# Designed miniproteins, single chains, continued (4), part 94

Each design is a single chain, and the fold is of that chain. pLDDT is the mean over its residues in the fold that is shown.

## One batch from the design tools (miniprotein)

Design m15459
Fold by ESMFold2-Fast:
Structure m15459 (fold): chain A 58 residues (1-58)
Amino acid sequence: SAREKKLKEMKEFAERVLEISEKELEEARKNPSDAELAEEGYERIREGLRKKVAEVEA
């Protein structure tokens, strides 16, 4: 179904976004003054993607 294709595509997209975000977080951790904000940003991205996948799944 179209929903199944969309869900698979969304999960694949989410995986790629998280991979990029993890690399950016690691780079930001080299500067301690930016690390906390970067970690908060990563957590927001992770939770946002999780919710979007759940919405498509519903």
Scores: mean pLDDT 79

Design m15460
Fold by ESMFold2-Fast:
Structure m15460 (fold): chain A 74 residues (1-74)
Amino acid sequence: MRAKRLALTAAVIGATEAGYSLTADQVKALREAVEKAPLEEIPEAIAKAMRDYGFSDEVVEAAAKGAREALEKL
């Protein structure tokens, strides 16, 4: 539970640093994707959900990188 929350928070921060601030509804959709994925697949689940929303590859990769780095520190 805590690991998934940290990964989601890091993904949102990564997207913001790449120049995109996520809406509450977009964060909710990412949370649902993260809750359905096993820990090792969370960065991929975030990337897929963001691509489905039409985000650029640059923003998607920044969010996925944030999630990966958060999980590596656990």
Scores: mean pLDDT 80

Design m15461
Fold by ESMFold2-Fast:
Order: C-alpha cells, then sequence, then structure tokens
Structure m15461 (fold): chain A 65 residues (1-65)
C-alpha cells in the first residue's frame, strides 16, 4: 500500500496553517491535505529543499481549493 511519510504530512499542514486566512471548511481543508500530501511526498523523494517544497505547496493549495 502507498504510505505517505510523516514529513510530507508535516509540510502539508504547515502550508495550510500559513494559508488559514481563508475560511476553509473542514471538507476543503481535508481535500487540500489529501491533494498536497502526495505532492509533498514526491518532492521530498526527489530531494527538494524543504523551503522550496513549502512554497510550491502553498501555490498548489491556492489552485486546488
Amino acid sequence: MSHLSPKSQELAKKVLEKNKEKPFTEEQEQAALEKLRPKAEEALEKGEDPEEVTYELTLEAIEIV
């Protein structure tokens, strides 16, 4: 089974925390996390810089809401 690392979940949560200016509903927040987690995982697997990953995920979160 595909298992996401705790690090990718941590990054996804950090991204959402920074973007909490928007009134996300519970369902929107969960959907965003589920979309961001695999992207964070792939970036981490490729050895991307955590700061760059966080920024990229912030842009992705805005697009996928």
Scores: mean pLDDT 66

Design m15462
Fold by ESMFold2-Fast:
Structure m15462 (fold): chain A 79 residues (1-79)
Amino acid sequence: SVAELLERAGAALEAGDRAALAALVPALEAELARARAAGDRALATRLAGALARIYAALGDEERAAALEAEVRAAVAEAA
């Protein structure tokens, strides 16, 4: 489930487990694409935030920055 993916991502981020984070990226990217296609803004924002932190931890600064910008825009719109 998405909740289990986010829980595993959170645990791997806390542990600094780069191998576990890299392994979770394809599943999280697929769920983000599904959330976007479904118009589920809240879930898409949550998944984008998780992926931004993961990409930053993996050293992918470009993807991290792009997702962080998306999250900031979504939060500003919701406020």
Scores: mean pLDDT 86

Design m15463
Fold by ESMFold2-Fast:
Structure m15463 (fold): chain A 95 residues (1-95)
Amino acid sequence: PEMTEEEALAYNYFFEGEGSLKEGRYEDAINHYKKTLSLLPEDHPFRALVYNNLGTALLHLGKYEEAISYYEKSLALDPDNEQARKNLDEVRKKL
């Protein structure tokens, strides 16, 4: 299937966000993930993965309530996402 230029750019920002997350640059990761979301339509299935990673970056910054919100958004789009559910359960233990 042919990918749009906007969708390809969204994926590039997502991978830059993953790189930032791996390096402990959580605010940079959040910025890249927000750019990814700006390039994807509201119903795009990839948004579930982006929301999960936003939650993880916010969790590392100690922003637990915001992390919960993004994990819940991820699960609303992909209810069978075991990783997002595990992440949500873990952040709830920190409250």
Scores: mean pLDDT 86

Design m15464
Fold by ESMFold2-Fast:
Structure m15464 (fold): chain A 109 residues (1-109)
Amino acid sequence: SAAEEAEELIRRAEELLREAERAIEEGDYERAVELLEEALELLERALELLEEVEDEEERRRLAERLLRLARRAVELALRLMEKPEYLNRAIGLVLRAIGLEFEVRLRFG
């Protein structure tokens, strides 16, 4: 189902965000950028699937979880902006994550 697929994408994105945080802590900023890019791609795909979720309560639960992860992605991308060599890619990630947060709030409250 669309709900099961969205939940799996959200779960995978959550793990990738945890790995990105660890990569930042270890000073592996290249890996952190790659993990954030992959996590955002999964979250963007999950957002599109939420429109196909027929159960309103389940859709709301998934949207709240997606919103929380989008906010986490913003926080991690902002930390990458402190590294001059990653500034341009980090700005792109911040804008994507903020856009995702905006779209979730707009579509699902």
Scores: mean pLDDT 90

Design m15465
Fold by ESMFold2-Fast:
Structure m15465 (fold): chain A 60 residues (1-60)
Amino acid sequence: DSVPSDEQLALAIAKWLKEQGKTEEAEEIEKLAKEDPKKARQLGLKKLGEVQLEQMKKAE
């Protein structure tokens, strides 16, 4: 098992976001992952957190 690169983690988050219906956010992260993997990871984690908060709010 190798530690995922910033690009690999960003792409994994983007794939999950597409599964949640956040296609535009996922495409933005995928585009950024090729240009700046570190920024893509940072953006991906931010968007992941936002979606998780939305899902928690919908549960109430």
Scores: mean pLDDT 78

Design m15466
Fold by ESMFold2-Fast:
Structure m15466 (fold): chain A 55 residues (1-55)
Amino acid sequence: MSDAERIVRLMTHEHLEHGVPLERAVAAARKLARSLGFSEEEIEAIIRRIKEEVA
């Protein structure tokens, strides 16, 4: 698992565990990952995978 994937997954799951809706959870993870300098392409690929797993 890449550092980007680990961070995005951790942030998304933490938000979901605290009752934040999936859409807001992934938005928060996306914002954090962008601030850390990860590529938009990698971030969106990870988010797509998480959404497929949760759906």
Scores: mean pLDDT 82

Design m15467
Fold by ESMFold2-Fast:
Structure m15467 (fold): chain A 60 residues (1-60)
Amino acid sequence: SDSVEELDPEQRRKAAQAYLEQMLRHGDVSPELLEKLKEASHLPTYAEAVELLEAHLAAR
């Protein structure tokens, strides 16, 4: 996987937030994908989005 190695941390954070917003709207998130999002959630902006996504999935 070398899809994100070319992106700056700031760009990765921005792209990740947009992607998380899209997944929240769809509601179709696999457990594997959620786990990968958690490992990237050490970024403040990303962490809040992941936390919201987890709460949404856990409530279903």
Scores: mean pLDDT 59

Design m15468
Fold by ESMFold2-Fast:
Structure m15468 (fold): chain A 72 residues (1-72)
Amino acid sequence: GEEEELARELARRLAELLAQKKAAELEKKGLTPTITIRQVGDDAFEATVTSATETHVFRVTVADALELLRAG
C-alpha cells in the first residue's frame, strides 16, 4: 500500500542519514570514509561506512519505518 511505499523510502533515507552522520564523525578524526547503501530484500536497507581503521554497519527495517509513520 501507499504507507508501505512511504515506509520503504523513509527506511532508505534514515539509513543514508545514519551513514552520513557516522562518516562526518570519522572525517573529524582525520579518516576518509566511504559509504555504501544496499537494499536487503524488500525488508531493510543496510548502510556500511568503511574507513582505513573502522567499519560501521547500520540496518534500518521497513517495519521500523512503518511504525514511525503510524506513531506520528
Scores: mean pLDDT 85

Design m15469
Fold by ESMFold2-Fast:
Structure m15469 (fold): chain A 100 residues (1-100)
Amino acid sequence: SFGLFVEPSEETKKLAKEAVKNILEAADLIGDKEVLLLAIATSILIAEAANYGLKEAIEKAKELAEEAKRAAEEGDYEKAKELIEEAHRIVAEAVNEADA
């Protein structure tokens, strides 16, 4: 299990927490149940990525989550959904590669 013995740094844990917060807030603003379920699934993958020490994937997910929240606040729910989907894809791919 690649990276399982790497304790997540306080910085990595903080980045993961910020990514999760922004993605869930974006999903809440959109108000779509399917988007909320995707945001929850993405949050689980972000936590898994943190356990593997995948800092670069988490940093990218955080950037996408912040952009998704801004798009949702501006009423651009289509863009916000696409950004949440991209964050999910990035962390899913990173976790899959780390576990291979």
Scores: mean pLDDT 84

Design m15470
Fold by ESMFold2-Fast:
Structure m15470 (fold): chain A 60 residues (1-60)
Amino acid sequence: MTDEEREEIQKLLSETVKELKEKGASSDEILEVIAKLISLIENGASLEELKDEIKKILEK
């Protein structure tokens, strides 16, 4: 993973956490979402796949 991709992922994760908190998600729910996203990264998911998963989570 490049430094640029790493910064983009960090920003997406931070924005996702903020939106979930604003929606009233619990700390446990936020941790589950983050764990799922990290698992996708570990399984070789692309930045585009990560963005799609985040969109699905935030759209709800």
Scores: mean pLDDT 76

Design m15471
Fold by ESMFold2-Fast:
Structure m15471 (fold): chain A 57 residues (1-57)
Amino acid sequence: MLSKEELEEAKELTKKAKKLLDEDPNLSGKEVAEKLGVSEKTLTEYINYLISKELAD
């Protein structure tokens, strides 16, 4: 399971990614990651981790 710190970071990134896609659904994962200042791999890992842990909020 993610630590409290990592979980908050993952939630923030996922929330921002969703907001970006809501504004521009044509954005690629690479572009979303660039706008968030993270690697595409990091963004994907965070989203998958939250999904695998049942998106709790």
Scores: mean pLDDT 72

Design m15472
Fold by ESMFold2-Fast:
Structure m15472 (fold): chain A 59 residues (1-59)
Amino acid sequence: KKKEEIKKIIEELIELGKKKAPVEEAQKLLEKRMELIDEFDKEEQDELRKYEIKLGEEA
């Protein structure tokens, strides 16, 4: 469930980037992502990082 939450945050951050939204809108999401990612083990963190990279490249 936490993993689903962080994936949604990643997707939302990428969408904000596409819209060229102000950094202030992304800042809270970035902070929340950092807090959530600390709850995951290294393998889960690597999976989420790869997911983010993949979405960013596809965007």
Scores: mean pLDDT 73

Design m15473
Fold by ESMFold2-Fast:
Structure m15473 (fold): chain A 93 residues (1-93)
Amino acid sequence: SAEKEKGEELEKKGKEYEKKGDYLKAGEYYEEAGEYYAKAGDKEKAAEAYINAARAYAKAGDLVKAAEALSKAVEADPSKLEEALALLREMYA
């Protein structure tokens, strides 16, 4: 679908900004990719994108955005709860 293709484009941009060390922009692109995957009905890709956003936001030092992204990941795919809780623990260690 068009939504899935846009999600893939945004995920690629997130990865590019992550490689450049611009973790805040990487997180924003991954989060937007998650929104498009969710609209496409691809809950697994949506959750993965939100988890990538959370990891990027944490590297940027924005733990609030990271926690919000993890919440979105679990909402998109509840099977990600254990992974999200493990990441949350790492952020506050």
Scores: mean pLDDT 90

Design m15474
Fold by ESMFold2-Fast:
Structure m15474 (fold): chain A 66 residues (1-66)
Amino acid sequence: PAFEVGDIVEAVEDFEAKSPEELSFKEGERLLVLEVVDDEWVKAKSLETGEEGLVPADKLAIVERA
């Protein structure tokens, strides 16, 4: 899926961070897209925790467009 800065996305599965730059999240968690890094990674902010980090794009679904 093509993400845009400002999109609200929802995690479709859990993700555990592998590095300090990555953000862990749970299925159903809502995130705000801050930056589209590439086709595989976006920088996002959790709307539940306020934490920011890199998240894999393939685990996200768009809920609301910017």
Scores: mean pLDDT 82

Design m15475
Fold by ESMFold2-Fast:
Structure m15475 (fold): chain A 75 residues (1-75)
Amino acid sequence: MSEEEKKALELAKEVIKTLREQGREDAARTAERVLKHLLAIKASAEDMVRTLYELAVGHGEDELAARLRAALEEL
């Protein structure tokens, strides 16, 4: 796993943790399921972060979406 993939995975875990701490359990479980699938297919760091960004936007998680967008610009 590359440094970029490790950073993307770390960010994904932080997003899921934040959703749970906010009581957004359904969104957190959806994010975990999506992350598990992306890891199984060995998705790139960019694909992982972009997919989570789209999920955050779809769930109205504007703060998490902004954080994920910033991470995409650094990849």
Scores: mean pLDDT 80

Design m15476
Fold by ESMFold2-Fast:
Structure m15476 (fold): chain A 84 residues (1-84)
Amino acid sequence: KSKELAEKLEKEAEELEKKGDYEKAATLYGIAGIAYEEAGDYKSAAEMYRKAAEAYLKADPNNPENQKNAEDFLEKAKEAEEKA
């Protein structure tokens, strides 16, 4: 079920972030956001997308790919916030 998957991925991302694995954390936060959105939980989806963007920037703020991923996830967060 999408919500159960989202909760599991959010927990794994939080553990990775605590370990300093920001790029992996960002990836899992992004996937968790998509899973929350599929479950209709737009508020949690927006929170996950914002955490994904922040984690990409913490991993390497000067990497153009991380910058683009952060921008893309911030846009997804805004879209989810409008639906919440």
Scores: mean pLDDT 86

Design m15477
Fold by ESMFold2-Fast:
Structure m15477 (fold): chain A 69 residues (1-69)
Amino acid sequence: SEREKLRQELLRLIGEILRIIGEILDLERELEENKDDKEKVEELEKKIEELKERRRELLERMRELDEEL
């Protein structure tokens, strides 16, 4: 069923988005704990930005699937 395939893809995207959100929250916590380490802060901020970009891409795909359903 085409509807079942779209549902499975949507659930996969939701799962990946939730995982990324969790990773961002963990990194933001680590960032707060390491505020005095400028090098660590820069590394963490870069990683958070990369994850936010990935989240944006997945949300875009989710919107496209929702419009197709």
Scores: mean pLDDT 85

Design m15478
Fold by ESMFold2-Fast:
Structure m15478 (fold): chain A 97 residues (1-97)
Amino acid sequence: DEEVERARRLAEESKSPDPEVRLRALRELAELARRTTDPEVLAVALEAAIEAADDPDPEVREAALELAMAVLRRAPAEDVPRAIGAVLRVIGGLIDA
């Protein structure tokens, strides 16, 4: 599945040592999450958002929040608690920064 492969590629790019690359990858994942019908893409996107929640760059953390919110809107019921947890973690990081 091309969307799943793209999501995995973007998730890897969201771990780049370059904050501009991480920011771009998370934003592209959020766009993909908003239009996807594939629960595997949503699962990859959710994990990327959770990992980026503690990013040292506040713009990257904001992008992680947008990604978590995009996933929450489309997530299957079983993933909703994890998506809510990701949103709360990112919000906590933004407040404490």
Scores: mean pLDDT 79

Design m15479
Fold by ESMFold2-Fast:
Structure m15479 (fold): chain A 81 residues (1-81)
Amino acid sequence: MENLERGLKLYQEGKYEEAVKAFEEAIKEDPNNAEAYTLLGLVYLKLGEYDKAIQYFEKAIELDPNNEKAKLALERLKESK
């Protein structure tokens, strides 16, 4: 999960575009990694890309129905429209 850890560090540093690339690489390594999809959704939310954020949160919930962070973020985005 090296790319996931790299993405988290970049996200913490505010390097959102670089964090996207790292999380995309994490997804390529493990397409079933719900956490990587959740984090990518959060990055797109920071970038103001709401439609992309929704898509990634929905995919995270599809892979892990108990993913509370993705569920809460998705509910808020769908209510706000």
Scores: mean pLDDT 81

Design m15480
Fold by ESMFold2-Fast:
Structure m15480 (fold): chain A 70 residues (1-70)
Amino acid sequence: MTAEEYVAKAREAIAEGKYEEAIEYAEKAIKLDPNNLEAYKVLREAYLLLGKEDEAYKALEKLEEVKKKQ
């Protein structure tokens, strides 16, 4: 699977209310492509939906770091 395919699966998992599964798919996308902005966005969204604000903030910091490299 590609990073983009894992991002799509993470978004599908969010739509189904499977937020922990969405985190796993987003993390797999990041492992394949650490510069994939959409993977960090989905990771942050999933953490926010689980009420994990600290983890969501860390995902946002990584997203902003990756944006600066583009």
Scores: mean pLDDT 86

Design m15482
Fold by ESMFold2-Fast:
Structure m15482 (fold): chain A 91 residues (1-91)
Amino acid sequence: VSQGDQNTSRISDRITSQYYSDTTQDADQAIRLLRDDQQLVQRVRQLRQQASDNYNNNQTYSNQGNSSLAADYTRQVQQLRDQVRQILDSV
């Protein structure tokens, strides 16, 4: 692995961890604020579960050295973060 590839992998892992952390924190906050809206709470819980699954897949493929597939899961976690933030912003 070249120095550039190592740095890219490290940055990608940090970004993915940040997106997942943001998603989890925002989802937990949204659930607390939306507690009486059962439909939105259920949607936020589903997005949080999907983020967890995509984060676990990212970690698995990152550990295997499959940076391309790991990056795909990073994008999915980012999209899930944005969806949760959109719901949180609506509250």
Scores: mean pLDDT 79

Design m15483
Fold by ESMFold2-Fast:
Structure m15483 (fold): chain A 60 residues (1-60)
Amino acid sequence: SEDEELKKKILEIKKKIDEKIDELDKLIEENAPQSVIDEKKKEIEKLEKEGQELQEKLEE
């Protein structure tokens, strides 16, 4: 049951990352300001770290 909850959280974060990556790709294609691109990349990196922490808990 605990593993199922953890897997659900990981999938939720993955979905958020996918959404942010789509937004980042669109910003890059539209030649958005570097500051905007950098902020979006930082958001993705933060979510990836959160996902990695949950993945590590699942592997324990």
Scores: mean pLDDT 83

Design m15484
Fold by ESMFold2-Fast:
Structure m15484 (fold): chain A 73 residues (1-73)
Amino acid sequence: SEAAAKQAAAGLLIVSAEIEGDPETVRQAVDLLESLPVEERDPFLIEKVLEVARKYGDEETQKRAEALLEKAR
């Protein structure tokens, strides 16, 4: 499905961001998860993107990742 493909892509971007520490890669992972309806977002990927956003993302990307987690609760 489109949602499954986007989640797989977000997961790969999260792994890449953890290895390379590239803020742009973190932003792209957040963009992909935000493009999914709230109900289709994988809670595990939301938690992982928040972890990498806090380590490597800019302030805006961190706030967006925190908003993703808040909406999932």
Scores: mean pLDDT 85

Design m15485
Fold by ESMFold2-Fast:
Structure m15485 (fold): chain A 99 residues (1-99)
Amino acid sequence: SMVKRGEEIVEKLRDGVEGLRQQAADDIKRHADSPELVKRIAEGSAKTLESLAKSGRYVSEKLKKIPASEKVSKKAEEVAEEAERLAKEFRELAKAIAE
């Protein structure tokens, strides 16, 4: 069913956002003594999160046009919003780091 497939896509997007956040946090902690490297990790993480957010927005808009998928569309939107928020946090971290 299209609704079930939509839910699976949203779950994978959510897992991707959460996995990236955790990996980036761990990498930043590991390289805390290297400001240039922390900045690059933060910038790279922001770019990936921005791409995931765009994908979530796209899925949400497609699902809004399908009957009975309104809940899945909203979940996709929520994942996109979280990815956008995290991307902004990583952008601010990169900006604050002394090179």
Scores: mean pLDDT 86

Design m15486
Fold by ESMFold2-Fast:
Structure m15486 (fold): chain A 58 residues (1-58)
Amino acid sequence: AAETARNSAIVAATKRLIEAIENGDQEKVDEARAELRALGLTDEQIANIERSARDVVA
């Protein structure tokens, strides 16, 4: 089943998003957002990940 591969991709994209937010790299933030949307995450789910990452950086 494709589910394990999809979950691994989501984890990897989430890590890239968090790292991009920590580094202030807006281009990589946009890339990670696009990848997460392609993997089936909603804008709300992506926003929750970004909010959590910003809380750690603040």
Scores: mean pLDDT 77

Design m15487
Fold by ESMFold2-Fast:
Structure m15487 (fold): chain A 80 residues (1-80)
Amino acid sequence: SYAAQGGAAYLAGDYDTAIAYYDKVIEENPDSSEAWYNRGKAYYYAGDYEKAIEDYQKALELDPNDERSRKNLEEAKKKL
């Protein structure tokens, strides 16, 4: 699956490849809080904090009780 390929790329440190796979996951399921969260993480470790913030905010809109997205959103904001 694209999600599994994105996860494998992320763990390998290939953040641009991870982002490309998570883009495909989001295209297929734009309501997946998990997909937005995972792409946000890939943006964060790629150093794109503004895009990480946008993706974490979207993940939190879709799942307001997602403590991971809330915590990572706060951490990304500290980088600006």
Scores: mean pLDDT 90

Design m15488
Fold by ESMFold2-Fast:
Structure m15488 (fold): chain A 80 residues (1-80)
Amino acid sequence: SELLEKAREAYAKMKEYGEKFLEALKAGDLEKAREYFEKALEAGRKAAEALGKAEGKEEEAKKKADETVERDTKLLEEML
């Protein structure tokens, strides 16, 4: 889906900016380190937003079903 593609692209940019942040920090360029850090945070925010928008009813239903199974399994293990 387009949303998953946007999430992938944003995540890739976050990783790229994060790497550039560490390199700038290692080089002692604090201004560039600050700039790349802020760009990494913005890219991460966009990735999280795209993932949130891609979360459909199927994903929500799966998550709730998995939580129910885990809870009930734990209860059964404690009773047996």
Scores: mean pLDDT 74

Design m15489
Fold by ESMFold2-Fast:
Structure m15489 (fold): chain A 63 residues (1-63)
Amino acid sequence: SALVEEAKRAIAAGDTERALALARELVRQGRLEDAQEVGVYAAIQGHLDLAREIGRLLREHLA
């Protein structure tokens, strides 16, 4: 997905605000597995606070 690839590029560039905005858009569209993939990628790249925030967005959507 173009949004997932753009979010991964933002994470790799250290643009955590852009990556979070794209993850929010994926959640808004109901693309929860795509948003989870972005969060996992953030964790792998060492952006643990971003990964934690994406996880929070996913939990809020499911609650």
Scores: mean pLDDT 89

Design m15490
Fold by ESMFold2-Fast:
Structure m15490 (fold): chain A 65 residues (1-65)
Amino acid sequence: SMEKKKEEIKKIIDEVSELWRRAREQLTPEQRAKVVELATEAMKAIGNGDIEKAKEYVEKMRELL
């Protein structure tokens, strides 16, 4: 349903925000720049309707933390 897709997208956005919060506290400026790149790509994937691609970018963000 559209409601389930909206909830899945919200969960991804919430996770991107939490990973960025952790990156600001734990990582160097150079590492944070890479996290921003991955977050940007995840948001672009969401905008294109590619939820699976967005999840791949979120996983790459987790690997940096």
Scores: mean pLDDT 85

Design m15491
Fold by ESMFold2-Fast:
Structure m15491 (fold): chain A 71 residues (1-71)
Amino acid sequence: SADESARGRVDRVMEAEGLKTIEELADYLIEKQYFPASLEYVAKMLEKEGKFELAKRAYEAARKRREQLAA
């Protein structure tokens, strides 16, 4: 599925960039303006960890990126 593909991409980014925490991953994906599906996947993971403020920022980054790609 698209969500499974997003999970795999996120895991590979963590390994490639040496990121140790979901917070570091979220900051990286937001800064790089990464794929919306990956940002949304990370936001869901952050919500499960109770990191609601960072999850909100990741969702907002995904929304803005979707708007850019739709233009």
Scores: mean pLDDT 82

Design m15492
Fold by ESMFold2-Fast:
Structure m15492 (fold): chain A 65 residues (1-65)
Amino acid sequence: MPKPSPEEIKRAFEERVKKNPNMSDEELEELLEEMRRQLLEAGASDQEVSETLYELLGLWEELRA
């Protein structure tokens, strides 16, 4: 299967945050680690992973604001 795009990862992350808007810092860390592993397994570079995780953290802050 083709690797998921950053936009697809962001959409999946957004849906999970919306289902749990009171997500704890520990739950967020677990979710980000899950996304990191999925991206690496899909063949993403360390740079692509870092950029995607940075975008996900920004999205989480926007959804909480």
Scores: mean pLDDT 74

Design m15493
Fold by ESMFold2-Fast:
Structure m15493 (fold): chain A 71 residues (1-71)
Amino acid sequence: SEAEAKALAEEAAKLAKEGKELIAKGTREDILKGIGLILRAIGLLEQLNLDGYKELAAEAAKEGGLNFTPA
Protein backbone atom coordinates (compact mmCIF):
# COMPACT_ATOMS: atom_id res chain seq x y z
CA SER A 1 0.00 0.00 0.00
CA GLU A 2 1.02 3.64 -0.46
CA ALA A 3 0.95 4.28 3.30
CA GLU A 4 3.26 1.30 3.94
CA ALA A 5 5.60 2.41 1.13
CA LYS A 6 5.75 5.93 2.58
CA ALA A 7 6.55 4.56 6.05
CA LEU A 8 9.35 2.38 4.62
CA ALA A 9 10.75 5.37 2.71
CA GLU A 10 10.80 7.52 5.87
CA GLU A 11 12.46 4.70 7.84
CA ALA A 12 15.09 4.17 5.10
CA ALA A 13 15.99 7.88 5.05
CA LYS A 14 16.21 7.95 8.86
CA LEU A 15 18.42 4.84 9.02
CA ALA A 16 20.74 6.20 6.31
CA LYS A 17 21.18 9.52 8.15
CA GLU A 18 21.82 7.80 11.50
CA GLY A 19 24.24 5.35 9.88
CA LYS A 20 26.27 8.14 8.25
CA GLU A 21 26.42 10.03 11.56
CA LEU A 22 27.73 6.92 13.36
CA ILE A 23 30.40 6.26 10.72
CA ALA A 24 31.51 9.90 11.05
CA LYS A 25 32.20 9.32 14.79
CA GLY A 26 35.06 7.05 13.74
CA THR A 27 35.14 4.40 16.52
CA ARG A 28 35.08 0.76 15.44
CA GLU A 29 31.80 0.14 17.32
CA ASP A 30 30.13 3.22 15.77
CA ILE A 31 31.42 2.40 12.25
CA LEU A 32 30.13 -1.19 12.42
CA LYS A 33 26.76 -0.04 13.79
CA GLY A 34 26.55 2.68 11.13
CA ILE A 35 27.33 0.24 8.31
CA GLY A 36 24.57 -2.03 9.62
CA LEU A 37 22.05 0.82 9.56
CA ILE A 38 23.04 1.85 6.02
CA LEU A 39 22.71 -1.76 4.79
CA ARG A 40 19.22 -1.92 6.35
CA ALA A 41 18.32 1.38 4.66
CA ILE A 42 19.51 0.02 1.29
CA GLY A 43 17.41 -3.11 1.86
CA LEU A 44 14.29 -1.00 2.47
CA LEU A 45 15.00 1.13 -0.63
CA GLU A 46 15.40 -2.02 -2.73
CA GLN A 47 12.11 -3.35 -1.31
CA LEU A 48 10.39 -0.11 -2.38
CA ASN A 49 11.95 -0.41 -5.84
CA LEU A 50 10.78 -4.03 -6.22
CA ASP A 51 7.27 -3.06 -5.07
CA GLY A 52 7.09 -0.44 -7.87
CA TYR A 53 7.86 2.67 -5.78
CA LYS A 54 11.04 3.65 -7.64
CA GLU A 55 10.46 7.41 -7.39
CA LEU A 56 9.75 7.18 -3.65
CA ALA A 57 12.88 5.05 -3.17
CA ALA A 58 15.01 7.57 -5.11
CA GLU A 59 13.68 10.52 -3.07
CA ALA A 60 14.25 8.65 0.21
CA ALA A 61 17.83 7.81 -0.86
CA LYS A 62 18.44 11.48 -1.66
CA GLU A 63 16.95 12.55 1.70
CA GLY A 64 19.17 9.99 3.49
CA GLY A 65 22.30 11.14 1.65
CA LEU A 66 22.81 7.91 -0.33
CA ASN A 67 23.88 7.57 -3.97
CA PHE A 68 21.19 4.99 -4.77
CA THR A 69 20.28 4.18 -8.38
CA PRO A 70 17.61 1.45 -8.74
CA ALA A 71 18.57 -1.08 -11.44
Scores: mean pLDDT 82

Design m15494
Fold by ESMFold2-Fast:
Structure m15494 (fold): chain A 70 residues (1-70)
Amino acid sequence: SLAELADRVRAAAEVLREEGDEEGAELAYKLSDALRAGDIETARRYAEKLTERPSPTSRAVGRETLEFLA
């Protein structure tokens, strides 16, 4: 479900913050909020931004979200 994905993305945002990827964490929090709201268009945009980050964790979150939304 979108709610379960949102919870998982939010947990990943906390991991990104702990890893020092503050920008990735911010994007992941916004992605989680969009997923919880059912705003698929906004969620897809934030997920796409995450796939462009240098952090492997950020890229994984983005790619997995886009795969789910496909």
Scores: mean pLDDT 88

Design m15495
Fold by ESMFold2-Fast:
Structure m15495 (fold): chain A 58 residues (1-58)
Amino acid sequence: TEEEIEKLRKETLEWAKKKYDEIVAAVAAGDQKKYDELSAEREKWLEEKVKEIAKLKE
């Protein structure tokens, strides 16, 4: 359980960093639609990961 939580935390951080780099690239390109889509995707995914980790702690 503890190992699973730690692994999931590391995977979450790695994914979030890569997604943020994609968002920054969309900003640099002036692509508002892509920025909105990627930002919404990142937020939704992180919310689901919070719930997933919380369930593992139960």
Scores: mean pLDDT 80

Design m15496
Fold by ESMFold2-Fast:
Structure m15496 (fold): chain A 73 residues (1-73)
Amino acid sequence: SIEEIKERAREALLKHGLSPETAEKVADAIAIAISLGETDVERLAKNIQLAARSLGEELTPEQAKEIAEEVLK
């Protein structure tokens, strides 16, 4: 379900050091992207980086890819 995807995304983002507030908002963006049909790890990773950066926090390309891979399992 989309709720399960959001929770997995939130947990992954927190493990990579994002604040709880940023993790919640980025998890929402991930859930929206997947609900719109995103299945590509590289595109999702770039979207995760952009969302975090828009909220003042930074993820490396490697961290964003790891999060994308975990969420798309």
Scores: mean pLDDT 86

